# Designed miniproteins, single chains, continued (4), part 38

Each design is a single chain, and the fold is of that chain. pLDDT is the mean over its residues in the fold that is shown.

## One batch from the design tools (miniprotein)

Design m13380
Fold by ESMFold2-Fast:
Structure m13380 (fold): chain A 74 residues (1-74)
Amino acid sequence: AAAQAAAEAERRAGEIGDRYLPLIRKTNKLMEAGDKAGLPDEQIHEAVTLLAQGAPVEEIARVLGLDPETVREI
Protein backbone atom coordinates (compact mmCIF):
# COMPACT_ATOMS: atom_id res chain seq x y z
CA ALA A 1 0.00 0.00 0.00
CA ALA A 2 2.68 2.53 1.00
CA ALA A 3 4.88 1.60 -1.98
CA GLN A 4 1.90 1.84 -4.34
CA ALA A 5 0.88 5.24 -2.92
CA ALA A 6 4.46 6.50 -3.33
CA ALA A 7 4.58 5.27 -6.95
CA GLU A 8 1.27 7.01 -7.72
CA ALA A 9 2.49 10.24 -6.08
CA GLU A 10 5.70 10.11 -8.17
CA ARG A 11 3.67 9.55 -11.35
CA ARG A 12 1.41 12.53 -10.51
CA ALA A 13 4.50 14.63 -9.70
CA GLY A 14 5.95 13.65 -13.09
CA GLU A 15 2.78 14.73 -14.91
CA ILE A 16 2.68 18.02 -12.99
CA GLY A 17 6.42 18.52 -13.54
CA ASP A 18 6.04 18.06 -17.30
CA ARG A 19 3.35 20.78 -17.38
CA TYR A 20 5.09 23.16 -14.94
CA LEU A 21 8.78 22.41 -15.52
CA PRO A 22 9.75 25.99 -16.57
CA LEU A 23 8.02 27.47 -13.50
CA ILE A 24 9.64 24.86 -11.22
CA ARG A 25 13.09 25.73 -12.60
CA LYS A 26 12.54 29.47 -12.01
CA THR A 27 11.23 28.73 -8.50
CA ASN A 28 14.34 26.65 -7.70
CA LYS A 29 16.65 29.40 -8.99
CA LEU A 30 14.81 32.00 -6.90
CA MET A 31 15.02 29.81 -3.79
CA GLU A 32 18.76 29.23 -4.35
CA ALA A 33 19.38 32.97 -4.83
CA GLY A 34 17.43 33.80 -1.66
CA ASP A 35 19.27 31.11 0.32
CA LYS A 36 22.67 32.37 -0.91
CA ALA A 37 21.69 35.93 0.12
CA GLY A 38 20.80 34.62 3.62
CA LEU A 39 17.15 35.64 3.38
CA PRO A 40 14.53 34.28 5.83
CA ASP A 41 12.32 31.41 4.61
CA GLU A 42 9.27 33.71 4.94
CA GLN A 43 10.62 36.20 2.37
CA ILE A 44 11.69 33.41 0.00
CA HIS A 45 8.21 31.84 0.22
CA GLU A 46 6.54 35.20 -0.51
CA ALA A 47 8.82 35.74 -3.52
CA VAL A 48 8.07 32.22 -4.83
CA THR A 49 4.32 32.85 -4.46
CA LEU A 50 4.62 36.13 -6.39
CA LEU A 51 6.64 34.39 -9.13
CA ALA A 52 3.95 31.70 -9.45
CA GLN A 53 1.31 34.46 -9.77
CA GLY A 54 3.29 36.17 -12.57
CA ALA A 55 4.14 39.25 -10.51
CA PRO A 56 6.57 41.78 -12.03
CA VAL A 57 10.29 41.60 -11.25
CA GLU A 58 10.05 44.84 -9.23
CA GLU A 59 7.53 43.33 -6.78
CA ILE A 60 9.59 40.14 -6.32
CA ALA A 61 12.73 42.27 -5.76
CA ARG A 62 10.86 44.34 -3.14
CA VAL A 63 9.90 41.21 -1.16
CA LEU A 64 13.48 39.84 -1.30
CA GLY A 65 15.05 43.23 -0.51
CA LEU A 66 17.18 42.94 -3.67
CA ASP A 67 17.66 45.16 -6.70
CA PRO A 68 15.25 44.39 -9.58
CA GLU A 69 18.31 43.89 -11.80
CA THR A 70 19.53 41.05 -9.55
CA VAL A 71 16.11 39.34 -9.69
CA ARG A 72 15.98 39.76 -13.50
CA GLU A 73 19.22 37.73 -13.78
CA ILE A 74 17.40 34.76 -12.23
Scores: mean pLDDT 70

Design m13381
Fold by ESMFold2-Fast:
Structure m13381 (fold): chain A 66 residues (1-66)
Amino acid sequence: SVVTLPPTSLSLEEQAILSIEVAREYAREHGIEYGETSLPALDTPLSADAQRLVEAMRRTIEAARA
């Protein structure tokens, strides 16, 4: 079942987290060791809402390459 969609606008912190996750997935697809650049070594835990947004972005990337 589908529940409410995440907000269309993201906080700067959430945007940074999404950008890092997107970059990691992109780097893995292209065989680049992105994690060795000290990213995504974030000490900030993700809220449940932010994790939901990260998951949605990951699915979008996978859909785009499929």
Scores: mean pLDDT 55

Design m13382
Fold by ESMFold2-Fast:
Structure m13382 (fold): chain A 91 residues (1-91)
Amino acid sequence: MEKLKEEAEKAMDEAMKALTEALKANPLDKELQSGTMAGALYIAMALVEIKREDYEGALEFLKKAKEHVKDLPEAVEALEKAIKAVEKIIA
């Protein structure tokens, strides 16, 4: 269980890094900024739910984060890893 939590948190860190790198590459893209800010907020909310051991809540927030950053392949890949880790905790 703890190993899966660490795996999910690491994947969320990778997603946050991907969002930061996308913003640096596209500093004047307001639509990208809006999506990445929403994605980052949902990732932060998912992390809070993981700390509370609300894995179902964490999963819903990670899915919402993915929807807001769907056009960023690196962020989507990292969020998919986090989602898979959380799904294994629930199963």
Scores: mean pLDDT 83

Design m13383
Fold by ESMFold2-Fast:
Structure m13383 (fold): chain A 90 residues (1-90)
Amino acid sequence: SKAEIEALLKEIHKLEEEIGKLIEEARKEKDPEKVKKLLEEIEKLEAELKEKYDKAIALTTDPREKEYLRDLKKEFEERIKLEKEEIEKE
């Protein structure tokens, strides 16, 4: 239903904010062991966010809206991948 999709999108937004905060924390952290723990937390939340996107996409019947959600998921995945790679290099 539309209400279920809207609820999932709200949960996705909260997860994106939480992931963003953890990335910012990881970028400032100098202890490799603490960085590793932050990256593990980011990966856990990323997995949860991907599951919510997949559920929202599956519930969406409009092809245009479905494509939009797929694009948002892909853009997020690509951004997080690059940010994790940058953190791991330093």
Scores: mean pLDDT 86

Design m13384
Fold by ESMFold2-Fast:
Structure m13384 (fold): chain A 96 residues (1-96)
Amino acid sequence: MTPEELRAAIAEGVRALGAVDGIRLGERAVEVLAEILARRLAETGDLTPEELAEAFREAAEELRRRGEAPEDVEALLRMAELIRENAARADAVLAA
């Protein structure tokens, strides 16, 4: 998979995840998040739900630092919390 194909796949997954909860991210937020996720995947070889949630928080802080897409900052932080909540729910079901 090329870096561009990886970013495209991540962007599609992010849009699909947001659509479940009615959350829409702008293209700049998706681009920044895809770069962060691709970098983390290259460093760790895998993405856990906790690492995915942290990537969303990192993207929000990067946008905030740049003064870009302030509405997407809140959306990214909300998605990070939903990812964390869903991971905990899945673990509880598997433990039962």
Scores: mean pLDDT 71

Design m13385
Fold by ESMFold2-Fast:
Structure m13385 (fold): chain A 60 residues (1-60)
Amino acid sequence: SMAEKGKELVEVIEEVSKELGVPKEKVEQIALRLILEMGPEKFLSLPKEEQKKLLIEAFK
């Protein structure tokens, strides 16, 4: 469900924030950018590990 996908995204954002040592708000901004660029259905259908990888790469 979309609610479950939203919870998974929050978990990914927290994990990326901890791994990169950046504020969650910064990770959220990058996540919003990726969602706008790829579309929400495409991004949210990705496995957690792929979402995490894309977020980490976006900070480089």
Scores: mean pLDDT 82

Design m13386
Fold by ESMFold2-Fast:
Structure m13386 (fold): chain A 61 residues (1-61)
Amino acid sequence: SPLLEEARRLIDRLVEAVVAGDQERAQALLDELHRVQGRLSPADVNALSVELGERLRAAAA
């Protein structure tokens, strides 16, 4: 799905922004990710939310 691929690219950019300490960019990317998630299935949204949480946890270590 093109939307799922876009959401994954946004997650990649979001993790990079968090690692860089760029709070403004991280918030903007999170807002964009939420807009894309509004057009995805609940199952895809859940899977992406789990992936994002795991990657953010790993980046914070």
Scores: mean pLDDT 84

Design m13387
Fold by ESMFold2-Fast:
Structure m13387 (fold): chain A 65 residues (1-65)
Amino acid sequence: SKEAVEKAKTMAETTVALLVRRGVPRSEALRNVEFNIKSLGKLYKLSDEEVEAILKEARELIEKA
């Protein structure tokens, strides 16, 4: 559902912000975010396409930090 996607996206953005604030190296932050988003995808029963879209946004946020 759209609500589940929005919740997962918000949680992913919060995780990225936390990792950036803590000064985690980019390679480690990417691994942590990938694991976290895949876990959220299972929790909220998201499709593979929805999970990949959230992953792309999270990777871009880490690269811009």
Scores: mean pLDDT 79

Design m13388
Fold by ESMFold2-Fast:
Structure m13388 (fold): chain A 96 residues (1-96)
Amino acid sequence: MAEVTVGVARIEAGVGDLLATKGLYDEAIEMYERAIELAEEAGDRRALAEMYTRLGEAYAAAGLYEKAIEAYERALALDPENERARAGLERARAAL
C-alpha cells in the first residue's frame, strides 16, 4: 500500500521537475507539495527528504531563498546525508 502511495508521489514530483524546466515554478511547487503530502501519508522518510529537496530547489529557482532554506533544512532533518539538499542549502544561504 505505502509503495503505491510513494509511486504516485514520485510521479507528481516528476511532473514538478518538468514544470520547473519550463520555468513554471509556482506550478512545480504545487506538484512538490502534493508529493510531500503523499510521502507523509506513506510514512516514507527517504521519499519525504527527496520531496523537500525538490521543493527547496524550486523555491531557490523562483528566488524564494528563505523558503528554500527551510525546505532544505527539513530534508536534512529527515536524511542528514542527503548531499543534494546540503549543496542546495549552501547555495541558498550564499544567495541571501
Scores: mean pLDDT 86

Design m13389
Fold by ESMFold2-Fast:
Structure m13389 (fold): chain A 71 residues (1-71)
Amino acid sequence: MVKEGEGEARTPSGAWGKVKVKVSETDIEVLEARAGYTVPADATPEQVAQARSDAEIAVVKALNKAIEDAK
């Protein structure tokens, strides 16, 4: 069987962010977003960078959307 841990670039990774926003006089909302990505074992550095960038952008967009919705 193929052994795990040798060049394990296929491990799913994720980017996530969290922000606290006051939406009421006494309450706060904790807004969290996560985006996962998976990179093939033989992915090029540019493919890895693009996957990370896409995940980070998705997290930012989700947080911005949540902030707008929490207004």
Scores: mean pLDDT 59

Design m13390
Fold by ESMFold2-Fast:
Structure m13390 (fold): chain A 89 residues (1-89)
Amino acid sequence: MEKEKLLLEIEITTAMVALHAFVAGDRELAELANEVGELAREAYENGVPLEVLEEVLRLVEEALRAAAEGDFERARELLEEAKRLLEEA
């Protein structure tokens, strides 16, 4: 239940980052945000540790804050780190 809740929060947050990126015209960042959400679901289905999903959620929440403030470079760095964690898990 806790892992499923974290996954849903990650998926919602990455969708919000993708929306901010799309509105700003940054298609590559929008695609990266969607990819992180897809990788999080795949990792969840493969039994990823709770701690990995918690760290990914923290990173994507910070990415959303950065994107909302117009700091798309910072948002990209945070999403790339989230992607790396999910690929290593």
Scores: mean pLDDT 88

Design m13391
Fold by ESMFold2-Fast:
Structure m13391 (fold): chain A 100 residues (1-100)
Amino acid sequence: SIEEVIRELAKKHGIELTDEQISELAKAAEDMVNRIKKAREEAEKNGIDPQEAVDRALAEFVRELRGRFTPEQIALVVGAAMKLEDDNVKAVAGPARPAP
């Protein structure tokens, strides 16, 4: 699924990728989503601002990616991770229902 997101984003932006590159970028995007989720959960548990914790985790992970990928490839990783996070939030939140 995440490999398909990377492939579609690459096609939309005219970026040519090998299947191996798509797989590597998809793994990076999944790792990014997991780091964001962990940062948010730890921040909530410790009474820290979740947005600050997420922003810090994102900045640190992007710095790590700069050693491995081009700026264009990093943009695909971030885009795919943001889409997965949005999809996860929508799946969990649902329409607001009043408590019975």
Scores: mean pLDDT 76

Design m13392
Fold by ESMFold2-Fast:
Structure m13392 (fold): chain A 96 residues (1-96)
Amino acid sequence: MAERIAENLIKAAEEAKDSFELGVILTFAAMVLAIAKNLYKQGKYEEALELYQATIKVFEVIAEKARELGDEDLARTAEQLIEESKKLMENAKKKL
């Protein structure tokens, strides 16, 4: 599930023609991160870890594409979400 979500969002981000389309994809990826946080709160650490790993990959592609489009604010937002997701991923790993 996580791998398929990441693949679909990565493809959408790579194909985004403008900052608006990329922003929509960022919003969807952020919702997936919120789901992962909820799974962590429920003690589903393995499932949360898989989604954190997936969202990191998606945010990395979004950050790169945002820079290509000249959207510094969107790139910065994606980079902040990468940092947050990496910290959450390490916390989930410690529970396994």
Scores: mean pLDDT 86

Design m13393
Fold by ESMFold2-Fast:
Structure m13393 (fold): chain A 90 residues (1-90)
Amino acid sequence: SDEEIARAVAQAIRLLGEWVRATDEAEKEAVRERMKKLVDENSHLFSPQMLAELRKMANSKRAGDASVYLSKAMDLLSQETRQLVLQLLE
């Protein structure tokens, strides 16, 4: 559902925030593993195009690259689903 997609994307945005704030390589790797798990557990919710961008995000070594792929995945969302994501981040 659009609500499940919005929840998964909101969690990805929160994890990206944690990744940016991470201070050492162990913390960054822990966030990357959580990101991979999030994408894998929710893979059935996403279109093939969105899943490809989210997998590139999860496999990124740098938060900046992950942010670019997450942005591309979000561009594939309807305006209504994007509004749900924003509500979940409040």
Scores: mean pLDDT 88

Design m13394
Fold by ESMFold2-Fast:
Structure m13394 (fold): chain A 59 residues (1-59)
Amino acid sequence: SKEEIIEAYKKRFGNRTPSKEELEKLAKELGVSVSTVKRVILEYEVEEGIELLKKAVLG
């Protein structure tokens, strides 16, 4: 699921940007394509960015 991809990515890489090889390995372990991982993470990062922006505007 989308949530499993996000959780696995954050747990494995945290604040580090993974290499292409690391992304391919994660995608294989999750049984999805690299494109799927990239799309899900991009959507997640956009949502997180919006949340951070809201906190910055309030503070």
Scores: mean pLDDT 76

Design m13395
Fold by ESMFold2-Fast:
Structure m13395 (fold): chain A 118 residues (1-118)
Amino acid sequence: SDAEARAALDELIRSGAAVSSAIAGLLYLPRERATPELLELLRRANRAIIAGASPEAVRAAAVALDESLSEEEQRRLLLEVLTEEDVEVMLASRREMLATAHPESIEINRALLAEALA
């Protein structure tokens, strides 16, 4: 529910457990912070973030986290809809997420973006 999603977002922000990304504002959990309970809160919070995002932001986020695309392909596709500055911020945020996030946290974000674009 919207109330549960908002409560999950508030708890993740308050606890400092989650990191905010430049990828449509999606949250992620660092490897050392990921618990099953926090991963479930992340799923609910990010579902709400995606539901509130523009279709353009959701598509850009999906490109940024698409593991089948090279960084050069991601940059090319993102430059069709974003400024060069915004693309570099998003790709830097992506590199930080992939370096520090728990794998299940990344997979939750990919799954939610795929669901939103279906």
Scores: mean pLDDT 87

Design m13396
Fold by ESMFold2-Fast:
Structure m13396 (fold): chain A 75 residues (1-75)
Amino acid sequence: SEEKKEGVKKLVEDAIALVEEYAKGGSKQTVQRITESAINTIEGLINTEEDDEVKEYGKQLKEEFREKAKKLIAE
């Protein structure tokens, strides 16, 4: 359970770092593609997860990531 939560957290943190680097380069289209790919991966994990705590944690991180990526491509 906790190990699975750390796995989802690391996936999201790695995606955030990648999105931030491409945003600095001005590649909004690449940022959008990375964001979509990461969200699809997280949704896949959530949909196959049996642990409700891990599922809810993943949903929370997914939405936080989506909002962060949205702000990065807005400017």
Scores: mean pLDDT 79

Design m13397
Fold by ESMFold2-Fast:
Structure m13397 (fold): chain A 63 residues (1-63)
Amino acid sequence: SMEEQIRIGEAGREAYALLLAGSKTEEEIIELLQTKYKLSREDARRIVAVVRNGLAEVAREKA
């Protein structure tokens, strides 16, 4: 649904900000996304993995 796509996008933006800040572990971010955005653990984990891999690729390209 459109609401689901919006929630996924918002979850991705929050995961990005939290991963950049480095103040939370990936597990803490996954749990936060599950609670705040009503996502399954599997969906939250996929979002965190996609964002993390994107950040790693950008860092590699800039080096």
Scores: mean pLDDT 81

Design m13398
Fold by ESMFold2-Fast:
Structure m13398 (fold): chain A 118 residues (1-118)
Amino acid sequence: SIEERVSEALERMRQATLDEAKNLLIETLKWFIEEIRKALEAGDEDRVEAIMDYVIGFLRAAARYFESTGTPEAKKIAELLRKAADEIMDARDNLPVREAGERTIEILEKLIEELKKL
């Protein structure tokens, strides 16, 4: 389930080095992109909304974890994650579900690119 995958990712991040946690973060974001794409292709708007809610929750929880590690890199990761969560929430609130899902993919793809530069 999405909930199990999110919980496992967050727990593994807490047990990982900073670099391992960053890689797990990127892998989890790629998985979310694929899950949103599948829901969009199926025309399952309820599932798109549910995935977006899990993404927002995951990004906020992950940001809190990275912020707690106290390094400058981790602080930058946390800032990027909070910004992405806010942008996805804005898309969810202001766009039709399909367009919000597509916008969420764009936000997550950009986030992955920015994380790779750190």
Scores: mean pLDDT 91

Design m13399
Fold by ESMFold2-Fast:
Structure m13399 (fold): chain A 70 residues (1-70)
Amino acid sequence: AREEFDKAMKEVLKLIKEGNEELKKKAEELLREVGEEAERLLAAGEPEEVVEERAARRLAEGLKELIEET
């Protein structure tokens, strides 16, 4: 679970570092959306492990969309 999240996070950070300005903004927006959802779920009492799995899935889905649009 955490390994999947770490891999997805590294890919997003790579897009922020190496991408063009539009791709960087989209990657930053993806991170913000995932972070906001994670905070909401944690505040609702969801276990950290469940929140990390959901965040990893959201990042992976968002990354696929960003790559397809590029």
Scores: mean pLDDT 75

Design m13400
Fold by ESMFold2-Fast:
Structure m13400 (fold): chain A 75 residues (1-75)
Amino acid sequence: MEIKEAELLTAMARMKVAIAKLLISKGIVDEEVIKLAEEAIRLAKEALALDPENEEARETLEEAEKLLEEIKKKQ
């Protein structure tokens, strides 16, 4: 059951990363975009806690962290 939970958390994190990337591509960098990136990081970390071998969760975490760093650099 934990593996299915990790997959769901990873999918949710990936969706939040995708939405954040889309908003940034449109020039939108507000509190909602920051929230999406932070939520994606939390969800990906939770997925990795349940399934440390989940490559998709690891990639999602790296992407979310890169997005948050990009947003903070433009503060």
Scores: mean pLDDT 82

Design m13401
Fold by ESMFold2-Fast:
Formats: structure tokens, C-alpha cells, sequence
Structure m13401 (fold): chain A 86 residues (1-86)
């Protein structure tokens, strides 16, 4: 999972990255997927990445995470995601 996610990020393959993270969410939950994404981002870009806060609501948390993830991959702006419960 981690290696496949690292490859997807290096190739800017948002669809592949989201597919991997959806599988992680189904098996282990949203926080585990966020942790895995952050590990993959640090592996690709290095350990000095800024934190990007993402406000979440219980019924839309996965969609909000996916939106933030796509933005980070598209803009070539490396960062780590932190979920903030509302």
C-alpha cells in the first residue's frame, strides 16, 4: 500500500492515489489513510513538509480529504494533511 501510494504521488496519478486511500479507509478508517498519505508525501518530498489543516464534517470527511489530496498533488505544493473535527 505505502509503495503503491508513493509511486502514484511521484507520477501525479490522483486517481490511483485515491483508489489506494479508499481501500485503506474501508479496511482501517480515515485517520489511517491520512497517516499513510502523510508518510508517502514525506518519502517523496522530504520530512520538512508544512501542515495543511482540513476541516471535516462527519458526513463529508472522506470527500473533504480527497479534495485536499487532489489539490496538493495538482499544485506541486508538498504538504501533510491534518484533519480538524468540527
Amino acid sequence: MLEELIEAIREKDKERAIAVLREVIEKYGLQKAVDLFNEAMEEVFGSGLPLVGVGIRADASQKQFETALKQLIDTNAPGRIVLVDE
Scores: mean pLDDT 75

Design m13402
Fold by ESMFold2-Fast:
Structure m13402 (fold): chain A 56 residues (1-56)
Amino acid sequence: MSLEEKLELFEKQMVTRLASIRSFSSRSELGTLSRAEMAQLPGLDDALIDALLARR
C-alpha cells in the first residue's frame, strides 16, 4: 500500500472518529487541524502528518 493510500485510509478513519465527537462531515475538516491536533489522533505518525500537511 502506497503512502497516498495509507493517508486516504487514515483520513477515513479520522473523519469517522471526529464525526462522533465534533460532527465533522467532510475530509476538508481534517485539513483545518493544526499539526499538534493531528499528533493527538491515533494512527498518525510524524511522517504521515507531514505528508498530510504538505497536501493542503
Scores: mean pLDDT 61

Design m13403
Fold by ESMFold2-Fast:
Structure m13403 (fold): chain A 62 residues (1-62)
Amino acid sequence: SEEVQKKLEEAGKRLEEASREERRARESGDREKTLEAIRRSAEAGMEAMKVSSEALALLSEE
């Protein structure tokens, strides 16, 4: 459970960082940078969903 909690925290941190970078890229007006940031944000979101699903499965087993 500590491993899963650590993965959840790390996935959340990566998602937050990706979101901030996406916002910064959008504010810069650089289309290429914005597209890269959107892609990274999507990847971080998918990883967060995967880790969340694993955590929910673990919690459901008791």
Scores: mean pLDDT 80

Design m13404
Fold by ESMFold2-Fast:
Formats: structure tokens, sequence, C-alpha cells
Structure m13404 (fold): chain A 63 residues (1-63)
């Protein structure tokens, strides 16, 4: 489904972003991806005391 593709793409992107954030902050970084509904995916990146949350429409990460 489109949401499964969106989730998989979001997980790959979040992993890359977490790795970059870890290099920038010098802190261990982790990424979590949640499907909120049929249209939106939530990406949470945590590095030390920094928590960043983004809600991304599935349509912007699927082609």
Amino acid sequence: SKMEEAREKAEKAAKIYAELLEKLTGQPAEAKVEVLDDNNVKITIKAGDIVQESVVPASSITT
C-alpha cells in the first residue's frame, strides 16, 4: 500500500538523518517512524536532550 511504501521510505530517511544528527551533535541519535493515519507519517528524532518531531504527508514521500 502507499502507506507501507511511505513508512519504509520514511524509516530509511530517518535513519540517514539520525546518523547525520549524531555526527553534528556528538550524541547518540535514534529515529522512530509512526503511521498516524492514511495520509500522515510522524518522524521522531532524538539526540541526547534534543527531540525533533515532524509530521510528513505520505504523498510527499511516495512517487
Scores: mean pLDDT 77

Design m13405
Fold by ESMFold2-Fast:
Formats: C-alpha cells, sequence, structure tokens
Structure m13405 (fold): chain A 69 residues (1-69)
C-alpha cells in the first residue's frame, strides 16, 4: 500500500464526518498532523508503517482541509 492508499483507507474506515470531528479535537501546533494520524489509527485499527507515516500525515492533512473548506 502507498501513503495515499493508507490516507484514503483511514478516512474511509472512520468516515469523513468522524475524521473531521477528530481533526477539530486536535490542538493546533507542533505535531498536530501526527496526532491526527495517531487518532485515526486508534479509531480504525490500522497502523501505518513508520516509513510512510510522514507522507500519509501530509496527505491526510490535505484531504481533511479539502473536506472542511
Amino acid sequence: MSAEDYADELIERVGEEKALEIYKEIPFGPGAGLKFLERLEEASGIKVPEELREDTTNLLMAKISSLES
């Protein structure tokens, strides 16, 4: 699986509305994107491999921003 596949599956499993709720619960600041990834991993039961975590985080942030706006 690619980082994009992981980002898509994380949002698919938790649902767009729930993902947005989780995103809004994350305090903005250093590490917010990684905290968001961690919360989606916990909610979905999916663990992203360490080598894909940063890319998946960046893709998740882009996707959730598009959904919120």
Scores: mean pLDDT 80

Design m13406
Fold by ESMFold2-Fast:
Structure m13406 (fold): chain A 60 residues (1-60)
Amino acid sequence: MKISPQAIAEAGRELGLTPEQIAAIHNGVMKGLSLEEIAKRAGVSVETVRRVLERAQELD
C-alpha cells in the first residue's frame, strides 16, 4: 500500500518520533519492507510502526 511521505511525517510527529525514526519508517515503506524489519531499522516497536502507518492512512 502506498502512503504519502507527508502523512508519515505528520503521524510520526504526533507520536513523538524523531526525524531520523520518521525517515527510517518512510524508507522502509518505500522499499516494501515488513513491519518487523521497519521497526528494527527505526529502533521502535512493531506496535509503534503500526500506529504511525494507521494514522498516516487516516491523514492521507
Scores: mean pLDDT 82

Design m13407
Fold by ESMFold2-Fast:
Structure m13407 (fold): chain A 86 residues (1-86)
Amino acid sequence: SASYEEAARLLEEAAEAIERKDYEKAVKLLNEAARILRQLGRDDLAVQAAALAKEVEEMKKTGDESKRKKLVEAARRLAEEVRALA
């Protein structure tokens, strides 16, 4: 559906933002994707997107970027799962 396509796009853009170290933008995009997924009744996927947002926010607060690559991969993986539903 168009809503799943929008959520997938936001997750893809969030992964790119994490890769560029634009953590503020990444958090906003991940939370927006979570909101859309929740509206679609996919609380399981929404919780995953929100959890990624919290981990990115933690990196932003602490300056510890050791998880950056893992979070990029997690966001891209979630985007692929969501895109398969469109």
Scores: mean pLDDT 89

Design m13408
Fold by ESMFold2-Fast:
Structure m13408 (fold): chain A 56 residues (1-56)
Amino acid sequence: NHGLRAVQGAAERYGGLSPEAVRRAAAGELSPEELAKLGGISVDSARSLIEAARAA
């Protein structure tokens, strides 16, 4: 599953993001804004991560 691979890579790149947080955001349990805040990343980056996780 290439989306899980993307989620794992993102957690490594954004040292404050857990794969669980990205998974929860992909499931709609966490907003892109909340994910961005947790990872210290832009909202646009958080949205891209969520879309990549959902697409796979």
Scores: mean pLDDT 70

Design m13409
Fold by ESMFold2-Fast:
Structure m13409 (fold): chain A 96 residues (1-96)
Amino acid sequence: MDIFDPSLLDEKIKELKKRYEENKELFIKEIVSTFDYLLESGNMELINKFLELYIKPLKDILSKEDFEKLLNKLIEIAKKYNKEEIIEKLEEILKE
């Protein structure tokens, strides 16, 4: 979901937090499923955009434990598709 309007950024963050707090497992599952679909598509531009604009901001929304759990699940999917570049990017995000 695009955070393209800076005036709505705070409202978008609150909505994402609410969705996460209402059902943490479903929220993580939906992200994992979306990522699996993107990797299967092989669209590297869209995958990179997803990591930068969607996954990285989740560090400020999710608990540390859930964010690490999410990233580890994404790393396993990237390994399944042999996307070394994406594995490295996910490991860098996790290291931050």
Scores: mean pLDDT 78

Design m13410
Fold by ESMFold2-Fast:
Structure m13410 (fold): chain A 62 residues (1-62)
Amino acid sequence: GSYRAVARKDFTSKTGKELDLKKGEEVIVKERNENGQLLAKSLKTGKEGLVPLEVLEDGEEI
């Protein structure tokens, strides 16, 4: 299911498919792909995009 996670570090998209995040920003993770990326939505901006697994801390299920 979906879960809430927190960015452990700043991350900037290179392509526009990825989600820009600041350290401490909260996201809802919706899906995980086989390439080690998560589909997430920023709770601050409402934008959706891909985030590398290593950018996010483990969160609680929603």
Scores: mean pLDDT 75

Design m13411
Fold by ESMFold2-Fast:
Parts: sequence; C-alpha cells; structure tokens
Structure m13411 (fold): chain A 88 residues (1-88)
Amino acid sequence: GPLVSFVEQLLTQIDSLLNELKMSKEKVFELAEVSIRIFARRYGLPQEKVDRMIELIRKYVFTDDEKEKEAIRSQLLALARELDAELG
C-alpha cells in the first residue's frame, strides 16, 4: 500500500544520502522529517503514529550499527503495513 511504498522509498533515499552523497546525519534527518510530515498530512495520519515514525527514522539515521538499522527497518515496515490496513 502507499505507506509501505513511501517507507521503502524513504529508507532507500536516506541510505543514498548517507552512503553515496555523504550528507550529514543531521541534514538527512531534517529532510526525512519534512517528507514524513508532508506525507502524513496528505493521508491524515494520527499524530501519535507520525511521531513514532519520526522517532524510528531518527534512530535509523543516527545509528551506525547495521543490525540495529535492520531491526528499525522492520519496525517501520510493520508500522507502515498497519497504517495501510487502516486506510483501506
């Protein structure tokens, strides 16, 4: 659904900005937060779930542990699937 596609694209873009373009973690997080807030407004997402998604993305961007990134990715995709089911 649209949330799963958005999260997968967002994580791919974050990885590219960090690893290919060598952008600062602070700037990558700033851009990701803006993208999440725009998408959330478009789909009328609950603020609690938006805040949780932003918190998970912050943890994803700022960790250097690949296993921790994989765990956070799984949590983000689970949240996205839950939200896609709620949207119908």
Scores: mean pLDDT 89

Design m13412
Fold by ESMFold2-Fast:
Structure m13412 (fold): chain A 88 residues (1-88)
Amino acid sequence: ARLAALIALEAGRVAIRNAKKKEAIIKATAAALLAIGALFLADLGDYEEAAREAKAAGELAAEAGEIDGNEEAVELGKKAIELAEALL
């Protein structure tokens, strides 16, 4: 759960780093916030909800990356989704 959330957070940060379109900035910011929420849930022992939020964060980061052509954000987002799905 924590690893998926950490990768989702990095995906969001990578998406924000070179974000050009407002839609990408909004989605990347939402991804980072959801990933932080997932980390908090993991700290509380709610691993299933943490995995669900990490997956959602990964999806938003990948979408933000696709909007701006940021392949690194897309790949990190997909990795976060894969790790989160393994926990669900």
Scores: mean pLDDT 83

Design m13413
Fold by ESMFold2-Fast:
Structure m13413 (fold): chain A 81 residues (1-81)
Amino acid sequence: KVEEYEEEIKKDPNNADAYYRLGQAYLDEGKPEEAAKAFEKAVKLDPNNWRAYGGLGVAYRKIGQPEKAKEYFRKAAENAP
């Protein structure tokens, strides 16, 4: 599925949802550092994407950076509807 989202991004590099889905796909493959980069691009394009902040929290927890994970989970809560 990673390749599918990479092609969507090539067609529309401002597609925040495609970056969010790419991050989820990387987490499913056990690649939390790649997932964090994808989620970071998603929140840069759409700062209201609270799910992507949640994804960053999960990714940084898996990387072994619990302080960063806490910060991103807080941002997810702040931006949730």
Scores: mean pLDDT 83

Design m13415
Fold by ESMFold2-Fast:
Structure m13415 (fold): chain A 93 residues (1-93)
Amino acid sequence: GAREAGEAAARAAAEGARAAGEGDRAGDAAKAAGGVILATGAGVHAALAARRGEEGREGARRAAEEARRAGEEEGTPAALLAAEGAERAAEAG
């Protein structure tokens, strides 16, 4: 359900942040963390929108698109993984 989708999005964000940290570049790691936070927030919003059922589905899709856009703008693997988690959260509603 929507809770599991939100947890999956959070897990993807955490995994992305870990991968960014392993790059041993403080600046890149900090940028990736920022992107992960933005994309994770959008993923939570997508999961909450999906919980509203049919009326929330369009909102969930828009939130997932915003998360993907945020990930692309940050351009880090961590942010992209978090954005992918948001898409999965929207689909699970």
Scores: mean pLDDT 53

